# Designs tried in a protein design run: designed miniproteins, single chains, continued (2). Part 35

Each design is a single chain, and the fold is of that chain. pLDDT is the mean over its residues in the fold that is shown.

## One batch from the design tools (miniprotein)

Design m5266
Fold by ESMFold2-Fast:
Structure m5266 (fold): chain A 65 residues (1-65)
Amino acid sequence: MDARNAAATKTLDDTTDEFNRLYNSSREELERRRPVLIARTEGAGGSGNEEVEKRANEVKERIES
């Protein structure tokens, strides 16, 4: 359980970091990468852990904004 949740959390953290870098540097690259970032977030949110799912939803909403 913990290893799977740790992997999902790392994916969300990495996705958030990538989004923040793109948001600050290039709007065009952000728009190109947005579908990939959303897909990664949705994949991580499917872990079945409530905290990971909540965090994934928050990250997804931020990326979609």
Scores: mean pLDDT 76

Design m5267
Fold by ESMFold2-Fast:
Structure m5267 (fold): chain A 69 residues (1-69)
Amino acid sequence: AAASAERLERQRLANAFMGRVVAASADFLSDAEVRAAMAALGVSPALIDALLNAPTLDLLVEAHREAEA
């Protein structure tokens, strides 16, 4: 029960971050537009590179934390 609730919360945070990235991008999500959007939200270059190479729930949650900081 606790593990499922924690996973759902992490998915919610990841979805919130992706919503912000989509809102910050222009018309089509090219790598350049996604990089610019994530950087504008305050995400570190290393984490942006990791997300663009292999997006995972954990990396999206970490990006959300950096964007909120």
Scores: mean pLDDT 74

Design m5268
Fold by ESMFold2-Fast:
Structure m5268 (fold): chain A 74 residues (1-74)
Amino acid sequence: MEELIKEAEELQKKAAEAMAAGDRETAIELLRKASELYEKAGRTGLALAVRRAIDLVERGEATAEDLKPGKEAP
């Protein structure tokens, strides 16, 4: 399960880099993969946080910082 979480975190980092570069489509695709990996790892809260980030990206309301792993869920 740690491997799935690590891969999801790497995908979130790559998504943040894509957003910083203006590649919103790639960022969304990477976030979708990260959400699936978090769900498989049983980290439902993280999967939901990533899905919210996808929605914000699609609406133009997210920044690259919003996509980085390690943000505490409120």
Scores: mean pLDDT 78

Design m5269
Fold by ESMFold2-Fast:
Structure m5269 (fold): chain A 65 residues (1-65)
Amino acid sequence: MSREELLEKMEELGRKAVEAIARGDYKTAAEYLEEVGRLHEELGDLEHAERVFQSARDLRKKYGV
């Protein structure tokens, strides 16, 4: 996958995570954030990946999912 395709996919998944949070679907939101983190790892952006994975963990901990 190209860098441009990865960035577009991350933006789409980020939007889906926000929509999932808005409807109270925290499990699905965490899963989307975990996929965004994996795409950041693929780009070699390990600092960004770590922050996104932390956000997913915090969401799972807060809502028990």
Scores: mean pLDDT 86

Design m5270
Fold by ESMFold2-Fast:
Structure m5270 (fold): chain A 60 residues (1-60)
Amino acid sequence: STPEEIEHQLKRIPELAREAGADEEFIKAIENNDEKVIKEAKEFIERLLREGHEAVLAQL
């Protein structure tokens, strides 16, 4: 996986989180580029890209 691919997926997270019913506070933290939230989101995306989308989501 490339850093560009991770950044692309990261930009999609606010919309996907809103569709999934995540809290607006969480969405705003991602949009405001909060370093802790962004780091956590990047680690999750890296895991998705490494292990496969469906397999990781089944564990949630």
Scores: mean pLDDT 62

Design m5271
Fold by ESMFold2-Fast:
Structure m5271 (fold): chain A 67 residues (1-67)
Amino acid sequence: MEELIEAVRRAVEAAVENGQDPSAAVRTVLTAYGRKDLAEPVARLVEQAGGDVERAIELIEEFLKKV
């Protein structure tokens, strides 16, 4: 779980830094980790954060603690 959260954090940060869609980056990373079931809900949390990387990670960690 911690490794997955860290991978998602890196994907969001890299996407934002390179002007790419962080929601798409998150879907790609979660699919690569075999967690396609989490791709859509986590992508929605990134959208809810409105470009705030730290807020996105906070929401993702809260969500992943419940699954």
Scores: mean pLDDT 78

Design m5273
Fold by ESMFold2-Fast:
Structure m5273 (fold): chain A 61 residues (1-61)
Amino acid sequence: SMEEVQRLRERLHELDLDPSPENRLQAAQLALEILELLSDEEAQRFARELAENVRAGVPLS
């Protein structure tokens, strides 16, 4: 589970290096997958960061 989270976060970061609309959609889908694998506390922190980044129009990672 932790190894899967690390792999997905690394993939999310790779997509964020080129923030095209296609990559941004794929990054959002990966973010949801990461969220499902995290503990409640970690998920709450990650979700807050994602929401702030989405509102600011910056990369998700």
Scores: mean pLDDT 78

Design m5274
Fold by ESMFold2-Fast:
Order: structure tokens, then C-alpha cells, then sequence
Structure m5274 (fold): chain A 86 residues (1-86)
């Protein structure tokens, strides 16, 4: 499964933390692509199991419960998660 996670309204500290997280995933053998535009970060992770994907979805729901606006879209083997922190 492929995860495309987009984060909007990031502070510089939040941006640095997410970029570091993506780098750690790549170091653990995941296929990771990172795209940064201003305060927006898109992280694409390929080769996730169903169980790993469920973990990411539950974490995104946790962010919604903490006041972020979260949109989750499932299309075939791709899950898109959009998080707005602004």
C-alpha cells in the first residue's frame, strides 16, 4: 500500500521534525519521497503493509481529536491523508 500524507500550516519546528521522521523511515528501508513547498510538506511512503497503514490512519485520527483538520481518502492501494494545522 502507498501512503501520501500532506501537512499544511507547519511551523519551522514541525517541518524539521516531519522531515527528520521521513529520513528515519528511509533509513529503515521504506521507499520515501518528500516534497516541501513553504509551510506544506508531502510525504509519500511506498510498500506499507495493511497493518502499518492502519497505524498511520489511527495516528491521523489522533491529530484530528487534538484539533487538527484531517481528511482521509482511500482509492485502491493508495491512502491519502491531509492534515491542516493552521
Amino acid sequence: MTLVATFRGLSPEQMAALVAYAQRLAERGYTVRVEQRGDTLTITIEGLTVEEMIGHVLRAIGLELEGARVKITIEGDEVRIEVDLS
Scores: mean pLDDT 82

Design m5275
Fold by ESMFold2-Fast:
Structure m5275 (fold): chain A 66 residues (1-66)
Amino acid sequence: SPKEILDAARKGIELGRELAEKHGLTPEEAMEKVREYLKSEGYTDEQAEAGAFAAGIAAVRARLAK
């Protein structure tokens, strides 16, 4: 549902920011870890992809803020 896609995206933003800021991961690395995490939590491939993409954007923003 649209709500579950948005929930996955919100989790992706939070995790992607943390992975970039605290762990120094690249956007691509953050996307991969968030995709795997969301799939392990029972999200569909479409929902996990939305979360992964959001994580990538969050990681880019975190790097630009430094």
Scores: mean pLDDT 85

Design m5276
Fold by ESMFold2-Fast:
Structure m5276 (fold): chain A 92 residues (1-92)
Amino acid sequence: MEEELKELLKEASEHILNDKSLSPMEQTIALMRLLALETDALVAMRSPNKELAERLVENAIELVKDLAKEYNLPEELVERLLEILEKIREEK
């Protein structure tokens, strides 16, 4: 889970950094949002608090959807990220 999540987030960051239509500021904002997503997902995975984990996963899911829409993330990447986040929710 954690390893696969980190690889998918790396792939998302590479997509953003390779998008020549984005300004450096837009790339920075997108990367900060990916860091927020990673933090929420990792805390959710490690937390024994089911209510906290559920809220953090929901926040991460919404952030994936926003990033997909704003930065044209590949469909397969978005689908895999959402699948991992749902699996984190189901394991609580």
Scores: mean pLDDT 84

Design m5277
Fold by ESMFold2-Fast:
Structure m5277 (fold): chain A 90 residues (1-90)
Amino acid sequence: LVPPSPETEKELEELFERYKKEIEELVKEIEEAAKKHPDIYKEVVRKAAIIYTAGLIAMIGEMLDGDKAGLERIGKETIEELKKLLEEVK
């Protein structure tokens, strides 16, 4: 069990920040779309918050483990889940 090298840590940080930014932009789009549907707003925002929080925690775990492939997989899965939620709200 060896911690990642400084170079690997930087790559993981850059990858994490890229996915985090895309995820945060999707959450913002979902919230804005949900504002047009007051009846489902609270449910949609709650779902987005759960997906975002779970994805972020899992990505942080993969960063700590030095698992670039795991980080990328979780980032992509979180983005796809949020995109599906956005399409349901549009």
Scores: mean pLDDT 83

Design m5278
Fold by ESMFold2-Fast:
Structure m5278 (fold): chain A 65 residues (1-65)
Amino acid sequence: SEAAKEAVKQIEEIAKKYGVEVEVAHEGDTLHITVRGEDKKKVEATAKQAVSAARIAGLRAVVEE
């Protein structure tokens, strides 16, 4: 869906802003999001915002750090 594509792009933009890496896989109604970085606070902030973006798109979020 368009909302899911927009959520993925938003998550990637959030990761770039925080200088962390993100990988997103879309399976059914779920986004599987892997967030990696050296700065724990930036990783946690990215993960929280990514979950929010997924929820706004009507998707479930599963996050790995």
Scores: mean pLDDT 83

Design m5279
Fold by ESMFold2-Fast:
Structure m5279 (fold): chain A 90 residues (1-90)
Amino acid sequence: EKEKELRQKLISELIEVAKYLNLPQEYIDKLEQLRKEGASLEEIKSFIDEIIKNTDPETGFLLRFHYLALVQDYEIELEKIKKEEERRKA
């Protein structure tokens, strides 16, 4: 549940980055669909990699930079959740 919520938050933040970078509406719509479906991190990464390959180098660089920063935040929050769950087992 919490891991799915974190992935949905990650996608929401990626949608804001996509809007900021003026990515085509089709990519924003696909990100919204992935968010609704609760897509895996692997699915999110694959789609972001596809956008980066199909966009101009400057936009691709910025998208990759923001994506990596958001994934880092996601991993930190995921670790906090797992540690909290371990404490609750005691």
Scores: mean pLDDT 82

Design m5280
Fold by ESMFold2-Fast:
Structure m5280 (fold): chain A 102 residues (1-102)
Amino acid sequence: MLEETLELLDKIKEYAKENNDEKLLELIDQIEELVLQLAERGEEKALEIVTERLKTLLELIENGKVTTEQVLRMLEGINAFLQLVLNTLDGKPPPSSVLEVQ
């Protein structure tokens, strides 16, 4: 699965290069780092979800059904999901309620 996820990211990265979109390139590099961290932690289920989302995105790109802005938004969603999973694994809850601040 990790190899497939990285291959999908590489294909999306080629799309970003072809469109000269530096924000997409930076975002793909961030996603790749987070994917590698999830793989090291054995989070196969989260990696499967990301792989399916990347497959769907690449299929939409290859069929010309998405704009560069839509690609960016979909990748931002994947990045946010990966960050959420890793933060949860690190035992970092969302910010504590204001009631704990006196």
Scores: mean pLDDT 78

Design m5281
Fold by ESMFold2-Fast:
Structure m5281 (fold): chain A 74 residues (1-74)
Amino acid sequence: ELIDRLEYEKAVKEYEEKIKKDPNNAQAYFDMGYAYLLLREYEKAIEYFEKAIQLDPSNERAKKLLELAKKLSE
C-alpha cells in the first residue's frame, strides 16, 4: 500500500515533466488523472481528466473516470 502510493507519486512527477515538455500530451494528462484517482486525490484527478478530455475529446474512458472522480469527491 505505502510502496504503491510512493510509486504513483513518482509516476505523477514523471508525467508532470512530460507535460512540461509537451503541454498537448493528452495521454500524460490522462495518466496523471488516473494516478491521482488511485491516490484518492479526487480534486486533482478531476483537474487532469478535464485537461485530457479538452486535448482528446474522443477519450470516453477519461469522461467516465471524470464522472466517477466527481462523485467520489462529494
Scores: mean pLDDT 83

Design m5282
Fold by ESMFold2-Fast:
Structure m5282 (fold): chain A 71 residues (1-71)
Amino acid sequence: KPSPEAAELIEQAIRAAEAGDFSEAVRLVTKAFMLEGQPEEAGRVGSELTRMANEGASGAELAAFIREVAE
């Protein structure tokens, strides 16, 4: 189960993505996975979010991806 701190960071990342603050969303998601002791997942998720944003994904699409990987 994710820690309460990691869960809060994921919620903040989702809000940042929905607001169009892509850089903040990536930072918060990466920090959440690092806190859970999953540095490989942190790198993988961060890279995927960066790729999606570079390919023109909307904030809503980025937020949906964050929700999927956090479950």
Scores: mean pLDDT 82

Design m5283
Fold by ESMFold2-Fast:
Structure m5283 (fold): chain A 66 residues (1-66)
Amino acid sequence: MTLRVTQVGDLADLDALEAELRADPRFRVERVGENTLLVTQTGDIRLGVGLALRLIGDPNFEVEII
């Protein structure tokens, strides 16, 4: 599963999220613009689902499943 994550406010929150996810080898993270990340889990689909549920609840981010 791949998530497109877009920052809707301060980019510091996206930079922190990028650093968190890059530290976890179970995710592949690409920054595809100033305010946008593509995140793919490299193993268990539950990791991608859990991340999607976390980010959908966060008003600082817009998240799309692609």
Scores: mean pLDDT 81

Design m5284
Fold by ESMFold2-Fast:
Structure m5284 (fold): chain A 64 residues (1-64)
Amino acid sequence: MDGDPLRRLAREGYERLLAAPEEDHDRIAEELARRLQREAGLSPEVARAIAEALRDAALAARRA
């Protein structure tokens, strides 16, 4: 489905972060930030902020 690429990438990134071990989270967040820039047209700062927020949310969910 050619839905909003931002929503698709954020969902995929979050699901991947939830499924991955914590040692992979920084790598996954960095890859997500690159994809957000490339596919959703976000600035590097906004892409990084979204990727970091999703990583932090996934870590918090695993601790709860």
Scores: mean pLDDT 81

Design m5285
Fold by ESMFold2-Fast:
Structure m5285 (fold): chain A 93 residues (1-93)
Amino acid sequence: SAKEVAAEAIEAANAGDKEKAEELLPELEEYLKKDPENAELWFALGKVYELLGKYEEAIEYYKKALELYEKKKDEASAERAKSAIKKVEEKKK
């Protein structure tokens, strides 16, 4: 499911497993084509791109996740996305 693939990608990224995270990219993108309003998938994509050192793309994906979390009034997930954006912006400096 989308929820399972997002969780697996976030776990791989948190573990520093670049190979596993990259393998999950096509599946994440396929689920996003079916449901572009799924904030968790955008957040997972941000995590993978951050792990790969693609900070600009990571920020864009985290911002999309933030927008969607705020739209559904998920304050905790929105705060998580804001924190992720701040951390990636600090890595670019």
Scores: mean pLDDT 87

Design m5286
Fold by ESMFold2-Fast:
Structure m5286 (fold): chain A 76 residues (1-76)
Amino acid sequence: KEEVKKKLKEVLVKSGVKEEDAEKIAEQAVRMAENGESVESVENAVFGLLVLSGVDEEKAEKAAKEVGKIIEEYLS
């Protein structure tokens, strides 16, 4: 759990969000996945949170897809 959250946080920080925002978004993504939400739903939520945090749409989309890939591997 902690290792996955750390990997997600690293991806999110690289997209341009502050570390505190990256940690909250990573927690939300893990929580959604653990609650049975689809990878697509997690990606959509992360994208929206990144855009609201001031990340441009292109970077937010790329980061959301990377988060989705990490979550998919975690659920396997």
Scores: mean pLDDT 82

Design m5287
Fold by ESMFold2-Fast:
Structure m5287 (fold): chain A 86 residues (1-86)
Amino acid sequence: SLQEEIDRGVAILGAAVLKVATSHEDDPLREEILKHLDEALTALSEGNYDEAIEHLRKALEAARKSGNEDAVRQIENLISLVEKLK
């Protein structure tokens, strides 16, 4: 479906934008969050939604540990969006 392709593209763009935003933050776990977001982007580009969700959940835990509330909210929104693609 074209809508599924659009929603996947939106998820990829959202993760890429969050990765760029995170790279500018002085966050103690920035590198860990960026690594998991990058792994999620790779999985999304391959259509591996379960793997993408797994990597996003790891990014979410890192964001929670660092107290980065904005990243937590954005990653939770991305997980919700990707879950709709399954």
Scores: mean pLDDT 82

Design m5288
Fold by ESMFold2-Fast:
Structure m5288 (fold): chain A 64 residues (1-64)
Amino acid sequence: SLDEKVDEIVERLKKEYPDMTDEEIEAARLAVRMALLQGKTDEEAYEVGLKAIKAYRSYKEAKK
């Protein structure tokens, strides 16, 4: 299912970035889901999730 594929990709991101916060995990999950719904591949969805985490971190740093 879509949910299973989203969870699979998010777990890969967690292994690569074990220091992710719950907020970053949710941002990645949403981005991955949207990418898959747009017909992107698993690898492309992983990259979109990674970019979402980096964008969220940059946003948080800019507010300090």
Scores: mean pLDDT 82

Design m5289
Fold by ESMFold2-Fast:
Structure m5289 (fold): chain A 74 residues (1-74)
Amino acid sequence: SDDEQARMYVWAARQSIEGARIALSQGDTDTARINLDQARKHAKEALKLATSKEIRDEAEEALKEVDDLEKQVA
């Protein structure tokens, strides 16, 4: 189902967010930017596919986390 695909994209976004946090902790802003770009793309795909409010909220939360972390790499 689209919701199953959306859940996989949320998972992928969260994995990329974790990669960005690790990169930032190491001062690797280039790797952090790459991970944040991937996280944003995955979260947006999740929002396109999500039919349930729960998954939409999870994807929106991931996008907010990306926005907050992007402020640290600007």
Scores: mean pLDDT 88

Design m5290
Fold by ESMFold2-Fast:
Structure m5290 (fold): chain A 55 residues (1-55)
Amino acid sequence: SMKEKLLESVKKALEGGMPAEFVIALLEHEASRSDPEEREILLEVIEEVKREVAK
């Protein structure tokens, strides 16, 4: 699904050394230009990133 693909891309970016705050900013930027349904998925991915960073 779109959510799974986004989560995989985000995980690779974080493992590659991209700061979580930059990943979140990129996802928020994408959400601002997306359809409402796609925006909801992006917001869920942002919350998942925040949970992973908190571990």
Scores: mean pLDDT 80

Design m5291
Fold by ESMFold2-Fast:
Structure m5291 (fold): chain A 66 residues (1-66)
Amino acid sequence: LEEYLRRAREAAEAGDYATAAEHLRRAAEADPENRDLYLAWAERVEGREDVSNLLHVLGVFTPEPG
């Protein structure tokens, strides 16, 4: 799960919103309890809506030291 969220964040930071959305859909498959949340994030990143807020949220779920 965290690997998909991390890759989604990295892709979104690089401006590759299609790849970010794909990884968020994979996260929805890996964590079906939160499926609707990840799919909502995928729709927002594809529409370029709240990308800055999405990057912040993804950073909270994929914390890395440094």
Scores: mean pLDDT 71

Design m5292
Fold by ESMFold2-Fast:
Structure m5292 (fold): chain A 73 residues (1-73)
Amino acid sequence: SEKEKKIKKIEKLIEELREERERLEERIRELEEELARDPNAPVRRRLLLDLYRLVLGSTEHLIEKLEEKKEEL
Protein backbone atom coordinates (compact mmCIF):
# COMPACT_ATOMS: atom_id res chain seq x y z
CA SER A 1 0.00 0.00 0.00
CA GLU A 2 1.02 3.65 -0.47
CA LYS A 3 0.94 4.18 3.33
CA GLU A 4 3.38 1.28 3.89
CA LYS A 5 5.71 2.63 1.17
CA LYS A 6 5.72 6.10 2.80
CA ILE A 7 6.42 4.59 6.24
CA LYS A 8 9.37 2.58 4.84
CA LYS A 9 10.83 5.71 3.17
CA ILE A 10 10.53 7.69 6.42
CA GLU A 11 12.08 4.82 8.44
CA LYS A 12 15.03 4.65 6.00
CA LEU A 13 15.57 8.42 6.26
CA ILE A 14 15.40 8.28 10.09
CA GLU A 15 17.99 5.44 10.06
CA GLU A 16 20.32 7.45 7.79
CA LEU A 17 19.94 10.56 9.99
CA ARG A 18 20.61 8.53 13.18
CA GLU A 19 23.85 7.27 11.58
CA GLU A 20 24.80 10.87 10.68
CA ARG A 21 23.98 11.93 14.28
CA GLU A 22 26.35 9.25 15.64
CA ARG A 23 29.13 10.40 13.26
CA LEU A 24 28.59 14.04 14.34
CA GLU A 25 28.66 13.07 18.04
CA GLU A 26 31.97 11.25 17.45
CA ARG A 27 33.49 14.26 15.61
CA ILE A 28 32.29 16.60 18.38
CA ARG A 29 33.85 14.32 21.03
CA GLU A 30 37.18 14.16 19.15
CA LEU A 31 37.25 17.94 18.70
CA GLU A 32 36.28 18.59 22.36
CA GLU A 33 39.16 16.31 23.46
CA GLU A 34 41.53 18.15 21.08
CA LEU A 35 40.50 21.57 22.46
CA ALA A 36 40.73 20.31 26.07
CA ARG A 37 44.38 19.30 25.41
CA ASP A 38 45.24 22.63 23.71
CA PRO A 39 43.43 25.74 25.07
CA ASN A 40 45.45 27.87 22.57
CA ALA A 41 44.17 25.93 19.52
CA PRO A 42 43.38 28.12 16.45
CA VAL A 43 39.95 29.84 16.51
CA ARG A 44 38.94 27.87 13.39
CA ARG A 45 38.85 24.67 15.52
CA ARG A 46 36.38 26.22 17.99
CA LEU A 47 34.26 27.49 15.07
CA LEU A 48 34.24 23.97 13.60
CA LEU A 49 33.03 22.58 16.96
CA ASP A 50 30.25 25.22 17.05
CA LEU A 51 29.26 24.29 13.48
CA TYR A 52 29.13 20.55 14.31
CA ARG A 53 26.96 21.29 17.36
CA LEU A 54 24.59 23.39 15.21
CA VAL A 55 24.33 20.62 12.60
CA LEU A 56 23.78 18.02 15.37
CA GLY A 57 20.88 20.06 16.78
CA SER A 58 19.33 20.42 13.31
CA THR A 59 19.72 16.67 12.67
CA GLU A 60 18.04 15.76 15.99
CA HIS A 61 15.16 18.17 15.23
CA LEU A 62 14.65 16.61 11.78
CA ILE A 63 14.62 13.08 13.28
CA GLU A 64 11.91 14.17 15.77
CA LYS A 65 9.78 15.69 12.98
CA LEU A 66 10.11 12.55 10.84
CA GLU A 67 9.15 10.30 13.79
CA GLU A 68 6.06 12.49 14.37
CA LYS A 69 5.17 12.28 10.65
CA LYS A 70 5.54 8.47 10.76
CA GLU A 71 3.16 8.26 13.77
CA GLU A 72 0.55 10.32 11.83
CA LEU A 73 0.51 7.64 9.10
Scores: mean pLDDT 88

Design m5293
Fold by ESMFold2-Fast:
Structure m5293 (fold): chain A 84 residues (1-84)
Amino acid sequence: SAQEREEIARYIADKLLEVAKEFEIELLEKAVEELKTSDPLKAKLLQEIIEKLKAEKNPQEQAALEREGQAVIKSSREEILARL
């Protein structure tokens, strides 16, 4: 009973981490779609980050790639706002 509950809890925790990674990838993919016409170089860079993130199995390296992707989005937003 206690062992079965622990196994279920670990399974759910692992699945939640997988879901979080999938949401991060989906967010970055949506950013690529928005940028591919207005800023194709940043869209390409973001696509390269997405491919690396999909292949990466180390959590620390995944977090680094996520931060890199977010930095590209932030930079793109700042450049767009600077043109207003």
Scores: mean pLDDT 81

Design m5294
Fold by ESMFold2-Fast:
Structure m5294 (fold): chain A 99 residues (1-99)
Amino acid sequence: SAEADAAIAEAREHLKKARELIKKGDIDGAIKALEDAAIALDRALRHASPDQLPEIRALARELKRLAMEVLKRAETLEQIQRAIGLILRAIGLILDVEL
C-alpha cells in the first residue's frame, strides 16, 4: 500500500540517521532515531501488503542490529533501558511478519 511505502521510506531515513549518529558518538540521538524508525515500522506493518513484508522484516532486523550496537556503547542506565526496549520491539516486528 502507499501508506506502507511511505512508512518504509521514513524507517529507512531514521535508520540512516541512527547509523550516522552512532558514528559521531551521539548515543542519545541514535536511540531517538531508532525509536522513530520503530514507530515508522509499526505503521508500515499495519498497512503492509504481503509483497512489502520482506522489506519490513529486513528493516526490523537492521533496527535490532543497530539497537544492539547502541547497547554496547550505552553509558547510562536510561540508554541501556531504551536500547533493550528497542531490541525487544525489533524482535516483535520480525515475529509479526508472515512466515
Scores: mean pLDDT 89

Design m5295
Fold by ESMFold2-Fast:
Structure m5295 (fold): chain A 63 residues (1-63)
Amino acid sequence: SAEDGLAAAKAAAAGAAQLASKRSGEPATWYEAVGSDATRGSGRGRSKKGEGSATATAEQAKG
């Protein structure tokens, strides 16, 4: 899927941003979250594949 390629690109960018952040001392909180989500992304990636709302999945799990 198109989002599959975008997720992979974001994971690579997040890793590069973390390396750059170490040199500059900049906060990388959102990059960390994005990278973590992509790395663990089997469940998340599946939610994204054809379904428009990741939050809907979390809400359904909540009850």
Scores: mean pLDDT 54

Design m5296
Fold by ESMFold2-Fast:
Structure m5296 (fold): chain A 61 residues (1-61)
Amino acid sequence: SLARDNHLATLDRLAQAHPELAPAVAEGKARIDAEDIGTGMQHAAQLVAEKLRELAARRAA
């Protein structure tokens, strides 16, 4: 679907801008493939958000 393709493209852009997010992006894509589009996208967003918080905490240390 267009929504799925747009979300996957957004995840790809995030991985390009922040290579350290690549594992979280890969897991997020797997969630989108394994779940329905809506719940998969929400879980992918949550995984990326958690990784961004982890990176922010490491940067502060």
Scores: mean pLDDT 72

Design m5297
Fold by ESMFold2-Fast:
Structure m5297 (fold): chain A 77 residues (1-77)
Amino acid sequence: MSKELLLKIAKDNINRDKELIEKYGEEGVRAYLKEQGLTDEQIEQYFKHLEDAINYLKEKKYDEAIKSYLEARKLRG
């Protein structure tokens, strides 16, 4: 039950983050995250975890996708 809800939330938030990158570009999103107080290292980790989560979803590795997404979300708040 909780896993399916977390997966739905992860998918919805990943899609929103992808839309922000498409709308503002990666540089625009990076500038925004830096203004929110993230370091350059935290921003790189955020994008890495987001990409990992997207790739795991494509591979149907849902537990790994959720974990990677949660790591990205911890960095962003």
Scores: mean pLDDT 79

Design m5298
Fold by ESMFold2-Fast:
Order: structure tokens, then sequence, then C-alpha cells
Structure m5298 (fold): chain A 91 residues (1-91)
């Protein structure tokens, strides 16, 4: 079932013109969703939407932690906005 959620995230990213590497790692019994974003293969809009969807998985207990890795300040800011937009919808 978690593999299906990862596939949904991959599909969403590609639909929005972004190519990202998504992996699941287990560390000390925790499921960590790790998303690596290449600045040359991703858009701010795509990573913003992806961040919101990853937060949804965290909120549902499907994963225990989420990590975003990018060398781009612009994409890091877009990721932060995606997280903020998701949290605002919950209020």
Amino acid sequence: MLEEKVAELQALAKELGSDVEITIEERDGKRVLRIKVDPEKATPEGVRALAAKAMELLDRGEIDEVEFETDSPELAEAIGRGVAEYLARRA
C-alpha cells in the first residue's frame, strides 16, 4: 500500500513537469520518505504540490518522517510553501 502512495507522488510530479527521486528508508523503526529534487528537472509548482501530498501521507500515518533534498533555494522555498498550504487547509 505504501508503494501505491509513492507511485501517486511520482505520477503527480511528472504531471506537473517535475522529475524527482523518491525512496523509502527505514531508520530505527521509522519509515522515512526521502525526495531528491534536481533543479534542472523540477519546477517550483511541481515541488510545491508534491510537498503538500507528502504532508498528507505523514498526517495519515503512512510515513513517520519526510525529507526533501535540493541544492536550489527557489525549490526549497516552493517546498516550504507547499507544506504551509497543506497546514492552512487543516485549520
Scores: mean pLDDT 77

Design m5299
Fold by ESMFold2-Fast:
Structure m5299 (fold): chain A 61 residues (1-61)
Amino acid sequence: MSPAEAAEKAAREFIAALRNRASSEVVAAKGQALGEAIRAAKESGDEEEYRRAEEASLRAG
């Protein structure tokens, strides 16, 4: 899975947790996973992967 794909997946899971009114612990864990995926995309050195990861994060809120 590319860094951008990982960020898009993490963003979808974070949004789903918020929509389902999951516990604060679950929401925090999904938010942490999204942050890690964005960091990995940035560290990849691929500007397009990082840009896509940032777009996924913006869609998550």
Scores: mean pLDDT 80

Design m5300
Fold by ESMFold2-Fast:
Structure m5300 (fold): chain A 81 residues (1-81)
Amino acid sequence: SFEELLEEILEIVDELIEDPSKLEEATERLTKIFLKLSEEERNEALKAIGKHVKEKNASEEQERLVLQAVVRALSRVERER
């Protein structure tokens, strides 16, 4: 379900915030999930990621790292479509 996929996305984000060395792993995992989502679900997931990062009081560096993973994943999704 979308709810389960969203939970997995936020878990990936949390893991990346804790360990920056997981950037490539996070990008790959996010790419696979985003490919399963509709355009509407993807937009909802992106909003949820932004909210989650803010609620966790992530640093600007941590926020940039999460955005980097998301942007790379979206770029890879676009190439597959």
Scores: mean pLDDT 86

Design m5301
Fold by ESMFold2-Fast:
Structure m5301 (fold): chain A 67 residues (1-67)
Amino acid sequence: AVEEAEEYIKKAREAAKEGDTKKALSYLQEAYKAIRELKAAGDYETANKLMEEFIEVGLELAKVGKA
C-alpha cells in the first residue's frame, strides 16, 4: 500500500538523521518492497514518486554514513 511505503520512507529518513545507518537501510529495504508491489499492481505514477523520495533518503544516508 502507498501508506506503507510512505511510513517506511519516513522512518528511514528519521533513522538516517540520527546516524543509524543500519536501521535506515532496513526501513529503505521495506519501502523498496512496497514500491515494487505498487509497480506490480500497475500504479507506476505513485511508485515513481515514492522511488524519488527513496533515492533522496539514500543520498542523505550516504552523507551521514561517513560522519
Scores: mean pLDDT 78

Design m5302
Fold by ESMFold2-Fast:
Structure m5302 (fold): chain A 72 residues (1-72)
Amino acid sequence: MEVIATTDGRILAVDRARRQITTTRGTGILARGMNIRAEQIGDQDRFTFPDDATILVRAGDIIHRGDIIARL
């Protein structure tokens, strides 16, 4: 299954060991059949993916609505 962006935004950081991404605040992500942990950290959003997820984005990436962020 795919995790898709529901808004435009930017990837600020990726921690692959923790399977976390940090984005600009207000970035929306839709996961179908997957529990993503979402946290607001000041003016940034952080998303934690499950252990079987493959993160497809890198720090500095500009994302648009409909972009694939991660895959199960």
Scores: mean pLDDT 82

Design m5303
Fold by ESMFold2-Fast:
Structure m5303 (fold): chain A 54 residues (1-54)
Amino acid sequence: SMDEEIARIEEELRKAKEKDDVAAYVAASLRLIGLEFDKELAIERARKLGLPIP
């Protein structure tokens, strides 16, 4: 689900660039950065629990 949301935000970033919509681009970029940090944290947590990681 996180990977799917990251991909969706990347698509929104590309659309914002095509429209030259700076506000939308900045908002999506900040959200993507936060989500990527959350993903790294989730992976680290999974490692500590011994869960399989993709």
Scores: mean pLDDT 75

